# Designed miniproteins, single chains, continued (3): the designs that were tried, part 2

Each design is a single chain, and the fold is of that chain. pLDDT is the mean over its residues in the fold that is shown.

## One batch from the design tools (miniprotein)

Design m8040
Fold by ESMFold2-Fast:
Structure m8040 (fold): chain A 85 residues (1-85)
Amino acid sequence: SKKFEAEIKFSMAAMILSVLNLISKEKIENMSVEDIQSLIKLAQKGIKLLEEAVKLDPSLEPEAQKLIDELNKYIKYLEEVLKKK
């Protein structure tokens, strides 16, 4: 069902954010350019999953928007780290 598919996509995005939040700032600052770029791509995948979940179940929009905002903040931080390398 559309609702079940939306729930799976939302859960996958939440897991991505959870994993990203386990990485310390100190560890990120010592990562290679390639590894930081991989984290940016992973965060972008999370945003896409949330956008797809909302299309399947619009009732998820308020909760999905909070996670999208957190992932966008994380991407901006990673982009700032890349500029300093």
Scores: mean pLDDT 90

Design m8041
Fold by ESMFold2-Fast:
Structure m8041 (fold): chain A 66 residues (1-66)
Amino acid sequence: SESTANNLKETLLSLGMPEEKAEEVAKQVKEALDKGDLQTALDIANKALKEAGVTQGATLTAPEAA
């Protein structure tokens, strides 16, 4: 799940999210994926993207990040 968490962190940083918050979000996504909780991982990622100002087609498929 490196690809999903890494892409999310990079995207959030590019949108102006503070590094600390972007790292926390990426870490939570990784933790959810490690537990097999895809729904939680996607919810966290999509909420973070929406908060960063991305409201169009902000859908991430965590399993494809392998």
Scores: mean pLDDT 70

Design m8042
Fold by ESMFold2-Fast:
Parts: C-alpha cells; structure tokens; sequence
Structure m8042 (fold): chain A 59 residues (1-59)
C-alpha cells in the first residue's frame, strides 16, 4: 500500500484551485488510485492571498 500527497499551489482564485483538485482526482482515479482526501486552502505568500489544492491518494 502506497500513500501519496499531491499539492498544486499559486492559484489566484479558489475556483482555479478547486478545478486543479478535480483534475488531480480524475487522473489519480484513471491510474487506479483511491482518493482519500481533497482540500483547497487559502495561503499568504509575500503578503499576497493565494490558494493551494492538496489531494491524498492510495494504491
């Protein structure tokens, strides 16, 4: 059993991060991975508000 966490960051909107999470989930499922969790978070980088998508998968 293998567990991986995939993170994509630097999105300027929550909607962009959510779309990225959906694409990660689709690709993982196509490759036979089980999706354990998906999360979109607001983060501050150099005083700018950005979003990140994190998906945890298992095989």
Amino acid sequence: TEVETITKSGFKSKEEAEKAAIEIIKKAQEEGWRVLSAKVEEVEVDGEKLYKATVTIEK
Scores: mean pLDDT 84

Design m8043
Fold by ESMFold2-Fast:
Structure m8043 (fold): chain A 86 residues (1-86)
Amino acid sequence: AAEEAREAAERARPLAEAALASLPPELQARLRETEARDLAAAEATGDEALLAAVRVSAAGLYLELGGRTELGRELFELARRAAEAA
């Protein structure tokens, strides 16, 4: 679960970054700040599955906001399964 989520996040990251870059700069900054805070919180727990879930859910959110709704939903489902396995 965690490894699948990590792999999916890595594969989706270029598309997620492109989607994020298509959003207004103020929203980009807010989303990056939120991801950074969520990642820091997950890292503090030492839970690799939770860390993977945060990464894949952030990618999914960027894709959904950028209009790639189906791919975003797939990543949210992977994040949910990774978090439940933690």
Scores: mean pLDDT 80

Design m8044
Fold by ESMFold2-Fast:
Structure m8044 (fold): chain A 80 residues (1-80)
Amino acid sequence: DFLEKAAEALEKGDLESAARYLAQAYESETDPTRKQGLAYALKAVVHLMNGDYESARKYAEEAEKLGLTKIAEAIKKLIE
């Protein structure tokens, strides 16, 4: 499961692997709401990799609103 692998990568601080697994989850997702949430989660990780913590938090919050609560919590923990 790509989403579980993304969560594990985030817990380890491996942002490159997290982005890769989120992209694979996005490509495999057929539900439009979850697909949009995965797109926001991927944007959050990319901004986090670039040191843009404000944008990373904003996109993590958007992913959380679309049901990606555990991924969003993992991203926010890395910012805090």
Scores: mean pLDDT 87

Design m8045
Fold by ESMFold2-Fast:
Structure m8045 (fold): chain A 58 residues (1-58)
Amino acid sequence: MEEKRKIAREAAKLDLEGKLEEAQKLVEDYIKKNKLSVDEAQELSEIAIQEGQKLLEN
């Protein structure tokens, strides 16, 4: 699994567990450390939504 997808999946999992602050921190830290552009950050958010949808119903 690509690093970006892995981070997106972990963030989605935390979000589904109600750990919104941890999910936001994980995404923000990843964006900051990797100097992601606005477009790349948006792509990460889209991947997180898709991974979250997959996890929501098992």
Scores: mean pLDDT 76

Design m8046
Fold by ESMFold2-Fast:
Structure m8046 (fold): chain A 88 residues (1-88)
Amino acid sequence: DAAELNGEGVEYYNRKDYDSALAKYEEAIKLDPNNWAAWANRGEVLEKQGKYKEAIEDYDKAIEAASKIDETMAKILEEEKKKREKEA
């Protein structure tokens, strides 16, 4: 399921295998586009690759997804996006 694929992506990320992490997060997003964690995690990988504008776009999608179910998480993601905007 989407949560399992997101978890596999996190394992790849921890091993610094960013390409495999991205592939798993993308699969999670395809299964559940409202999985805010997968969007946020994909953004973090893009940030590690220096792709700050693309990372900000993923954080926007994560905020949109989170806003449907968890206002607290949406606020946290908005703060994370602001950090990336300072780098872009």
Scores: mean pLDDT 83

Design m8048
Fold by ESMFold2-Fast:
Structure m8048 (fold): chain A 78 residues (1-78)
Amino acid sequence: MKERADKLEKEADELEKQADEHYKSGNIDEAVKLYEKAAELYVEAARLYLESGDFQKARDYVARANELKKKAEELKKK
């Protein structure tokens, strides 16, 4: 369980980094898609951390997912 949560966290971190790179290069549509995908993986990681009893990480990654979803929505409006 924990190993899957750690893997999802790492994958989400990598997608968020790719989204930031696309945003900096002006590829907004791709950045939005990558931010949304990273947010999905952070939610799944948070769920697995909650199941493993790591309540702090679960809360932290839910918050991070919500921030990325908000960022993606703001970018869609521009």
Scores: mean pLDDT 84

Design m8049
Fold by ESMFold2-Fast:
Parts: C-alpha cells; sequence; structure tokens
Structure m8049 (fold): chain A 106 residues (1-106)
C-alpha cells in the first residue's frame, strides 16, 4: 500500500498503546500490495529496535513473516519468524506460524 517514511515508523514506536500493528490504517495487510506492506513493516521493526523495544519489534517481524507466508515465500517467512523468536522467545504467534511455514517447505 502507501510506503511509510522513517519519521512515520518512529511515530508508531511512540504510540505504544496499539497492540496490533497489522490493523493500522497506513500499514494494512491487503492481498493487492503485500510487498509494499512488507517494506512498511520492516521500517517499523527497525524503528522499534532502534528504541530497544524488542517485544514490539518481534510482533512486527511476526507480521512481516505472515506477509511472506501469504506471498508463498516460505523461506523468507521462516527467517522473519526466527528473527521474531530471537527477540521474544515467548511469542506464541511466531512459534505457531514458524511451525506452519516449516511444514509448507517439507
Amino acid sequence: MKPLTDEQAELYVLIEDRMEVLKTEDVPLDSLDLEATAANLERIAKAYLKHGKKKQAADVYTALGEVYLRLGEYEKAIEYFEKALSLDPSNKRAKELLERAQKLVE
């Protein structure tokens, strides 16, 4: 969809009361422009990491993995889910999606 500026990604880091990044109006997960959504999520994840917010970054990397899973790029999805788990080993969504992606590459 619409690409985020680095400044907009930093703004998402400051809005910590949002529990679900995927539901934001400027970074919707839609089937028409998943690659633009992936780029926006990567910017948001990097912004969280710059501010030391590892759990929030893990949630965003989990979302990025879901985008690649929908694109059929299972190896990239696995990489992002593993990255999410390296930042937050307790992330249940990342664990569930990692197992699903691994099954798809068997």
Scores: mean pLDDT 69

Design m8050
Fold by ESMFold2-Fast:
Structure m8050 (fold): chain A 58 residues (1-58)
Amino acid sequence: MDDKLREKAREIVEEGGELLRTHSPEEVLRRTTELIRRAAEELGVPESTVRRAVRDEG
């Protein structure tokens, strides 16, 4: 797996965990969806690829 993809996935997991402490599950889902979309655009991969990496890291 690309090292950058794994790094981005780890960042998303960490930020999602922080959001979960202060926000509702619905707001966390909205924000993590935005992070996944942005990472997919930056890396030039499908969102499904980023989502799988996030599950593997989390």
Scores: mean pLDDT 78

Design m8051
Fold by ESMFold2-Fast:
Structure m8051 (fold): chain A 86 residues (1-86)
Amino acid sequence: MYAKEAKEYMEKALEYAKKAMDAASKGDAEKAKEYAEKALEYSLEALKMAEKARKEGDKKGALEAELYAGVGAVAAGVAAALAKKT
């Protein structure tokens, strides 16, 4: 189910966004950037699940996957901003 896979990717994006925040708080600019990039990668994988659901005609699954991808993307954006500030 694409919505389930998108949720799993969103959870990974949130995990790496949190790691980026922790690295930034410790002044580790290199690690903060690395984790922010991973958060972005996982948010894009969640979006790919939404695209697959739409291709298969699963409108509900596509909307759920798009919601999860959106949450992941916001988390990745915050992580990227924190990494840049570090």
Scores: mean pLDDT 83

Design m8052
Fold by ESMFold2-Fast:
Structure m8052 (fold): chain A 70 residues (1-70)
Amino acid sequence: MSPEQFELAVEVALLAMRLNIAIKTNDKELLKEVKEKARELAERARALGDEETARYAEELVELAEKAIEE
């Protein structure tokens, strides 16, 4: 794993933790921020060839969107 791929994987993991907090607290502003950041990280992961991290980031986008709709 490159240093860049590792950095992105860490950012996605931290974002997943933040998403869980936002869902539990029903923080719509934080959910929107998480969704935007997750989209950005998914694109960066794909650019680096890290399909695994890209998939995780895409899952975070979907979870945030569903939580916003509730």
Scores: mean pLDDT 83

Design m8053
Fold by ESMFold2-Fast:
Structure m8053 (fold): chain A 58 residues (1-58)
Amino acid sequence: GELVRATRDFPKLLPTELGFRAGDVLEVLREVNENFVLARLLATGEEGYVPRSFLEPL
């Protein structure tokens, strides 16, 4: 999928969400809606829902 970078820290609040730090690289697996995507954190292989507004294209 598309590679994106986290622009800020996101603490995992729900079991279905993915937590990350600013500067982390994620792969977008699927668009879910206008607010969230399903992504994979490349460093750990963990998957979950992340807010689109916290991500920027590489």
Scores: mean pLDDT 84

Design m8054
Fold by ESMFold2-Fast:
Order: C-alpha cells, then sequence, then structure tokens
Structure m8054 (fold): chain A 67 residues (1-67)
C-alpha cells in the first residue's frame, strides 16, 4: 500500500516527468502479474489519473494500460 500511495503522489505531481515515472512503475507492477485485488486498485488509480491528466502522451499511455 505504501508503494501505491507513492504512485498516487507522483501521479498528482505538477511535473509531467514524475507522472511519467509513476506510469512506468505501474507498467512494471502490471507486468509482474499482480493479484486481482492489486490490479483492481491499480486500475482505479489509473482512472483517477486519466480524469485529471492534460499531457497527450501520458493520456495515451494510461488509456493503453486501461484497455
Amino acid sequence: SSILSGIREMLASPDPLERGIAIGVIQLLLAAAPSPELEAEIREILREALARETDPALIAEIEELLA
């Protein structure tokens, strides 16, 4: 949960580089075949991030991960 808290903080950062790093960490977590519970929590974090994201490249990455 501390890892997911850190990811949430990075995704809320005004720095698009920090938000991009958070998305990269999420990609790594998803590639590791997480539990259904962890995957559901990650998907919720991604939906929240997508709702406030304004960077077109980051929007595209989040949409890809949610597909």
Scores: mean pLDDT 85

Design m8055
Fold by ESMFold2-Fast:
Structure m8055 (fold): chain A 94 residues (1-94)
Amino acid sequence: SEAEELLERAERLLEEAERLIREAERALEEGDLERARRLLEEARRLAEEALRLALEAMRLAEKEGDLELLLRAIGLVLRAIGLLFDVELLEKKL
């Protein structure tokens, strides 16, 4: 389904954003503030795109009455919001 495809895309983007956040934390520990800034900017973009896709999937799942897809979409929305919060906290250390 279209909702399923959007969720798969959102999940991949969130996995990449999480990887970039871990790399940014390492860059901060090493004092590479410029690298950390670039990694956090990319992680923010990926998490924002994932949030957009997950919200669209949530809308489609609701329209289709698919509770399983709806719960998966809600989970990815919350995960994306959590990552955006993590990015915000790390940016305050720059």
Scores: mean pLDDT 91

Design m8056
Fold by ESMFold2-Fast:
Structure m8056 (fold): chain A 115 residues (1-115)
Amino acid sequence: MKKVLILGNDETAKEVKKLLESEGYEVEIVDTSEKFEENFDKYDYIIIVGGKSKLDDIDLVDLAENIAEAAGKKLEIENGEIKKPVEFELDGKKVLILPGDKKEAVEATKKFLEK
């Protein structure tokens, strides 16, 4: 079974989890950078949900930008929000960074799964 780690805590993260579980994935949502780092190596797929997700310990958009930069990718950020999905591989993991919009996040996740 493929395992997915989601970093986020808003309604968009919950909708993405629901979609993935309906497709047979095992999904865990984490809402702090500490839990994210502790669990990163245990999962096949990593999803970071931007927008309105509020972490207790770090700015999620800053964390997402740093992770994308480590993979040689740039995020399109406008008014402190991630505007477009970005997909890449980092340390043998498939990573998807999502905008906060529910419709765009769900559509990007479906495309990510179709590969």
Scores: mean pLDDT 78

Design m8057
Fold by ESMFold2-Fast:
Structure m8057 (fold): chain A 103 residues (1-103)
Amino acid sequence: HMSFEEALQRLEGLAREAAKKLLETPESDYDEVLQEAVDRMREAVRELFRLAKEEGIPVDELSARLTEILARIEDEFDASKNPRVQEFVDALRALFAEALREL
């Protein structure tokens, strides 16, 4: 059984792997890889939010932990200098905001 903390660590790991892959992806494949990464993250977010609800994680705590993940990805991959990383992080921020509104 996966815990909320394990799901959160998995979500961060998937985001990190996606950012690395996007930086190495040829321009011709970029839109497809970005869409696949966002779709995979959407599924991971659904699982995380299900576990957050089951374990009674407050919305403010969940929001803070997600914001911390985005900040770490932005810092690790220098999003300010890497437009592909910035686009991915912006997509994740929108995904997290949408999921939080549905709680």
Scores: mean pLDDT 88

Design m8058
Fold by ESMFold2-Fast:
Structure m8058 (fold): chain A 63 residues (1-63)
Amino acid sequence: MMDETELLQTLIFDYGLSAEQALEAIEWLKKHPNPTEEQLREMGERLGLSVEQVRDIYNEYKK
């Protein structure tokens, strides 16, 4: 899995999230290591991202 600091930078610079949103996303990923499509959609709605962008973030996190 990607280092937390490296993931934070990716979320801010590549996905355009604020520091607050990036921290929320990291905490969510830690609590949901195998998220459902519904959970990905809900997180996307919360962050203002598409479900595809949230899946992309999840794939970055798990590698």
Scores: mean pLDDT 78

Design m8059
Fold by ESMFold2-Fast:
Structure m8059 (fold): chain A 93 residues (1-93)
Amino acid sequence: ALDNLSLGSVYLRQKDYEKAVEYFKKAIKELEEKEDKPTRALAKAYLLLGKALYELGKKEEAIEYFKKAIEAARETGDEELLEEAERNLKEVE
């Protein structure tokens, strides 16, 4: 079976944004419980949750998760993910 992050990504691609949000929230909870510091997977989960929330019209929540994705991407040194998160934040503000 796919993990919650992969399942969320499948639903996001299918434009089932409500299910994408559900599975990304489950992935974030599991990743936050298992890791002492932000991981690349957690940063990616925050970014993808922000995208799904924005598509549902939840702009304020999307902004919160894009900011969390930026913080996590900076801590992991993932420049590509940082650039994507910063671009998404600028597009929704």
Scores: mean pLDDT 85

Design m8060
Fold by ESMFold2-Fast:
Structure m8060 (fold): chain A 61 residues (1-61)
Amino acid sequence: ALAYYNRGLAREADGSPLGAALDYREALKLDPSFTEARNALEALANKFPTPAIQKILQEIQ
């Protein structure tokens, strides 16, 4: 879980919001209680409200 979250943070910093969203989703699939990954994905979806990222957010809810 943590490794995916850290990669997501790096990908977001590198300007890859879709890649970051996929990594945050994978972190949450491994650890559904990972609040930081959920918060990061929600914040990312608010910043980049694309259908792809919104669908990823819905998959964890």
Scores: mean pLDDT 80

Design m8061
Fold by ESMFold2-Fast:
Structure m8061 (fold): chain A 86 residues (1-86)
Amino acid sequence: MTEEEAEEMVREARELAREAEKLKEEALKDPSTAKEAAQKIREYALEILDYEGEMVKAGFGKHKSELTRYALIAAKAAKEAEEFAK
């Protein structure tokens, strides 16, 4: 893994966290989509955690805290979207 590849993974994780928030907002407007939105957002959270693991393994643990923050944002969005389905 290169420094440039690590920075790209951080950007992708940030985009996934932003998309998670958007899907949550759409689920709030249309609760019929909430269950599907929650599932997709959980997949985003897992993808961010996978990036974190790859970075730590490759020696780029300096980005761990930022990736953990994005994963938590996505996880919270998934939980809130799931609550809209009930």
Scores: mean pLDDT 83

Design m8062
Fold by ESMFold2-Fast:
Structure m8062 (fold): chain A 83 residues (1-83)
Amino acid sequence: SELEIEAGELLALARIYLWLARKALEKGDYKEAIEFAEKAAELAKRAIELLESLENPSEEAKRLLEEAREAAEEAERLKKEAE
């Protein structure tokens, strides 16, 4: 569905911000790592909200939801490591 595509795009963007957060953390740029992790968390949570709004989720939507939840959890971990 179009919502699944939109959720996939949000998840892809969240993963880019997770990568940026990890790179900032590796360099000791803790403020930037927190900011990127917060952006990743927000995007992943938006993807979760879209996918959870589906009445009859496809198997692809269920996989995207699991991946989005994992991305949100990783973002919270990176933020905690940078704090």
Scores: mean pLDDT 88

Design m8063
Fold by ESMFold2-Fast:
Structure m8063 (fold): chain A 57 residues (1-57)
Amino acid sequence: SHELARRVIMHNGGLTEEQIERLEKAKTDEELKEIAEEAGISLSQAKSAKKFLLENK
């Protein structure tokens, strides 16, 4: 399920595999914001993606 969750986020969120790995490891909003800015998504989208990954781990 975790691999499928990562693929869903890549396809719908435009995140790379490296950005997803960083997203899973991020501990602060500042780290999430950095990833979001690099990916061209909002901080809210990055937080939602992280929650989705954690729920499907």
Scores: mean pLDDT 76

Design m8064
Fold by ESMFold2-Fast:
Structure m8064 (fold): chain A 61 residues (1-61)
Amino acid sequence: MMEELDEIIRRAIEAGPEAGMAVLAITMEDKSIEERLEEAKRALEELGAKNEELRAKGLLK
């Protein structure tokens, strides 16, 4: 449980401040840990896909 949360936070930091802020917002929700972890994972996957698209377009360094 906590290991998964730590791993998600680490990935968010690696993905940059935008992803970190999104994950932080999700973890501040008044939801169960399992629900927050699932939402955080989904948000990171969506942000990862968006970042890859932006990199492919040359908009991200």
Scores: mean pLDDT 66

Design m8065
Fold by ESMFold2-Fast:
Structure m8065 (fold): chain A 68 residues (1-68)
Amino acid sequence: AMQELKERVNQLVQQAVEARDQKDSDKLEELSREFDRISRELERLGDDRGSQQARELSRTLRKLSEKL
């Protein structure tokens, strides 16, 4: 449900911070794909704002992965 997705997002954000600090390009790419999946799920549930935010996080993490 929506609450479970929000908890998942919070966990993934924490993992993204750690991966960035460790310069783990593979983990950042993995997390980017996971946020893209969450974005689609939030859109399906009607959370347009949450979907857009998750999509932006996905793009940000992909760019960070490419720069490492």
Scores: mean pLDDT 81

Design m8066
Fold by ESMFold2-Fast:
Structure m8066 (fold): chain A 73 residues (1-73)
Amino acid sequence: LQEAVDELLAYAKELGVEVDRETIERFVQALLDAGYDAETAVRAGRVIIRHAAEKGLDANELLENAIASLEGK
């Protein structure tokens, strides 16, 4: 969990994207609870963070939407 969270935080910092550690932790945990592995969680998080950077969107909001989708199966 913590390694995946730290990797996503480092990636967001490289792209100049602001993200909350707590939001990333909940996102990674939601994917693990859904039966995905940590590598898949990192890949999914990177896609969302990159999309936020490219479109000038709030990465925290996009991650919260992804968490809601996973929990609302």
Scores: mean pLDDT 81

Design m8067
Fold by ESMFold2-Fast:
Formats: C-alpha cells, structure tokens, sequence
Structure m8067 (fold): chain A 60 residues (1-60)
C-alpha cells in the first residue's frame, strides 16, 4: 500500500521519497486512517510537503 499512498499524495501535488512515504504510511496505520481520510481531514493544512510532514511530526 506504499504505492497507493504515493499515488494519492501525487494527486495532491506531493512528491515524497521512500523514507517519508513510510512515515506517512506508519502514521496512517497508527491513527487507523486511510490516505483519502487523512487528505480530506487535513486538507486545510496541506499547503506544502513541510506542512504534511509537520502533521506527522506533531503526533510522532
């Protein structure tokens, strides 16, 4: 499902390396969220890759 996370993020204009994709996947599994639910819930905060990674770091 790492490829599914990458494809969904690319649809929002985000290009992440493998390490950051794994961080996103681990966050989603920990929160029991689909990538679609994550993108929808945090849409207002997803202006950049930095903001996306900040959301993950907030709960690390």
Amino acid sequence: SLAEVQEALRSFGFELDAANLQRVQAFLERKQLSVTEFLERYRSRLGSVVELLGIIDEDS
Scores: mean pLDDT 75

Design m8068
Fold by ESMFold2-Fast:
Order: sequence, then C-alpha cells, then structure tokens
Structure m8068 (fold): chain A 91 residues (1-91)
Amino acid sequence: EGEEALRELAERLGVSVEEAQKLLLEELERMERSVRAALEAGLLSEEVAERVLRLLEEAKELLKRGPRYYLEAQRLVQEARALIEAEHAAR
C-alpha cells in the first residue's frame, strides 16, 4: 500500500524514504507557488486555483502524517494536475 509504494519510489530514485518524502513535499510547494503565480497573472481562474490549492494542502498534510498516506496524497495531486491541464486546454 502507501508505505510500500513510497519505499519503491525511494529505491527507484536512489534515495531514502525520508528523502523521497522531502522531495515530494518540495514538489508540492513548488506547484503551490506556480498556481498562486498563475492566479495573480490571470492565467488561472480563482475557482480552479482555490480547488487546486485545497487539494495540494490536503496532500501535504497526508504526506506529513506518514508514508502510509502516500497513495492517497498522490491521488489528490493527480486531481489537482488534471484541473490545471483542463483550464489550460480551454484557453
């Protein structure tokens, strides 16, 4: 499940599970900054930005709770990415 999937990711990347979790959190923070910048630039609607930021915040909280929540956090991140892609495809 989540712990095993995160361990497999860490092994594939050649890092520890703790380092893999840190890299995932850093990627989510980078995505949050990108979403806020896009919102400020008028490239993303307020409704989509709010939904995406909420999903990313929930994913970060799940990852902070532990490796067992990795797959659930990944599902939320995939939903957030799909919303951003749909918004960009419509412009």
Scores: mean pLDDT 84

Design m8069
Fold by ESMFold2-Fast:
Formats: sequence, structure tokens, C-alpha cells
Structure m8069 (fold): chain A 93 residues (1-93)
Amino acid sequence: SLAEKARELHLEGVKALREGNYDEAIKLFEEAIKLYEEAGDRYGVAQAYRDLGIAYLKKGEPEKALEYFTKAYELAPNDPLVQAGLKEAKEKV
């Protein structure tokens, strides 16, 4: 399914993020978001936006991180990682 393909790309992105391959992680998360949106998986979209925010923070781009954590917050306001990332990004802009 589209949701399964999105999940697979998302997991590859998480692996790239752990390895410090931030640009590859960003690309994989952006691809996963498109597939999650096509599948109607709002939870998957929120998680991928959150991880995109984390990738941009690690890359040293807090303004981009703030944008993606804000998108994640709109979908998942009770996610503690989204709340923490949003706070950190706001402090660094």
C-alpha cells in the first residue's frame, strides 16, 4: 500500500538521520510525507514532519525546523517530541 511505502521511506530517513546523513534524511522524509498524504495517513504525516524538523535542527537550520515542527504541531499538538522540538527551534531562531 501507499502507507506501507511511506513507512518504509520514513524508516530509511530515520536511519539516515541517526548516521548524520541529514540531506538524505530530509529527502526521504519529504518523499514519505507525499505518500502518507496520498494514503490519508495524518499520523504518518505528523511523524514525518516532526522528524523533518529534527533533521533541520541537526543541520543547523532552526528557521526551517520551526516551519516543520509547526506543521507537526497542527496535526499532533500532544506529541512531546513535537512540543520539545518546537520550543528548541523557537529558542534558536
Scores: mean pLDDT 90

Design m8070
Fold by ESMFold2-Fast:
Structure m8070 (fold): chain A 56 residues (1-56)
Amino acid sequence: SRELARRIAQHNSGLTDEQLDELLAAKNDAELEEIAKRAGISLSQAKSIKEALLTW
């Protein structure tokens, strides 16, 4: 249900599928922070979204 996890993340953050893919591909907190800044969300929110996507 990775697709369902993506829909939940989009509802909570307003991120596109492309932005969610960038978050999932981030290798470290610095990369994740850059993506979060471009998307208009916090690093903490970006980490929560990545963890949610990885556990589904």
Scores: mean pLDDT 77

Design m8071
Fold by ESMFold2-Fast:
Structure m8071 (fold): chain A 72 residues (1-72)
Amino acid sequence: SMKQKKIEELRKQGQEHLKKAQQAIADGDRETAARHVYEVIKIADQLEKLGDTKSAEEFREQAHQLAAQIEG
């Protein structure tokens, strides 16, 4: 279904943004890291609206952990 394809697309985009956020943290680029964390949160909101609550919660948890690393 189109809904399932959108969920799969969002999951892939979320994973890419998480990887880029972690790389930016390692590189000391806090602004780039924060932008990617923000994109993960936006993707989580979209996944929740599509009914993929589990993936949304997992992305939010990972985003919060990365946000804490950026703030420190």
Scores: mean pLDDT 90

Design m8072
Fold by ESMFold2-Fast:
Structure m8072 (fold): chain A 56 residues (1-56)
Amino acid sequence: MTFQEEVLRRAPELRSLEDLARFYRELAEKYHSQGRTELAEQARDVAEMLEREAAA
């Protein structure tokens, strides 16, 4: 499943910025484990951004 497909599938269940950040952190770890470095870095960057916004 692609990054976009996973986000769209789970998005209705992810109500807060904290939930979204957690989802992206898990996605980054998953992609890293699969050797998909580019997708892992993209997901990690998004998670970091969402965590920063949630803390603001």
Scores: mean pLDDT 73

Design m8073
Fold by ESMFold2-Fast:
Structure m8073 (fold): chain A 73 residues (1-73)
Amino acid sequence: MKFRITVPFAEGVTVDDLRAVIEKYGGTVDSVDLDSVHPDTLVITGEVDEDADLQAIVDELKKLTGSATLELL
């Protein structure tokens, strides 16, 4: 299942940190891009299995960046 995650850019948090959280909870990352409208925002796209803990991904990303939204595509 494809997803889109939107997180604010946060000082001291790297793309590799965000990727590690997603992969830890059963996701894979296809791309990480800056939002064309809001350059302080990262857009992460990828895929998750049906058994992936989507709530854990969102909660851990919120701990790193202060906010996170996840949409299934």
Scores: mean pLDDT 80

Design m8074
Fold by ESMFold2-Fast:
Structure m8074 (fold): chain A 82 residues (1-82)
Amino acid sequence: MEEELKKELDKIVEEFEKKLKEAKSVEEVEEVGKETEKKLKDFWEKYKEKLSEELQQELLKKAVELGKKIYEKIEELEKEEE
């Protein structure tokens, strides 16, 4: 179960990174961010009682990392447009 949950979390992160790389506008980045945030929240609500403390910490770390990548991508796109 735990190993399958980790694989599901990894898939969410991988799909996020692919979509973020393909995003060409700030609007697209914001849509990717909102979609991923919803997926992570749904994952947490579904599995929070089954997640080990270690996986809960990984989820939190991944959420913070994804937020940083969104911010960096938005800055990159804004600089390219100006």
Scores: mean pLDDT 79

Design m8075
Fold by ESMFold2-Fast:
Structure m8075 (fold): chain A 60 residues (1-60)
Amino acid sequence: SASLLGAVQRDAGLSAEQAREVQALARAGKLDEATALLVERGGLSREQAESAARALHRDG
């Protein structure tokens, strides 16, 4: 959902473009890539990033 994407964007400190890239990767089932992007470009821990990627995958 847009609400979940917005929450992940805010918590991770991502741009709107980066947040959409993470959502696209998660929806495609590329959870490791979505997690890596959230950790590398966002402020999330690995555990938080994995949880967020799984939530975005379930929401898609």
Scores: mean pLDDT 81

Design m8076
Fold by ESMFold2-Fast:
Structure m8076 (fold): chain A 73 residues (1-73)
Amino acid sequence: SLQELKRELARLQAAKAVVEAAIYFLKKLLEEHPDLPEEVKEKLEKEIKELEEQKKELEKKIKELEKKIKELE
């Protein structure tokens, strides 16, 4: 139903916001602490990359769901 699609959209948007907040936090941590050990920086950069990939997947799902909602309206 349209209502179920709108609830799923809200869930995906909330998940995206959490992922974006995590990316922002980790990027700021790297920016504010340039003296971190290289191994720690590499781990943080890997986490950021994984979160960016999660964000792309969520954005794709959001766009597909928004298209379906528009089609039903």
Scores: mean pLDDT 88

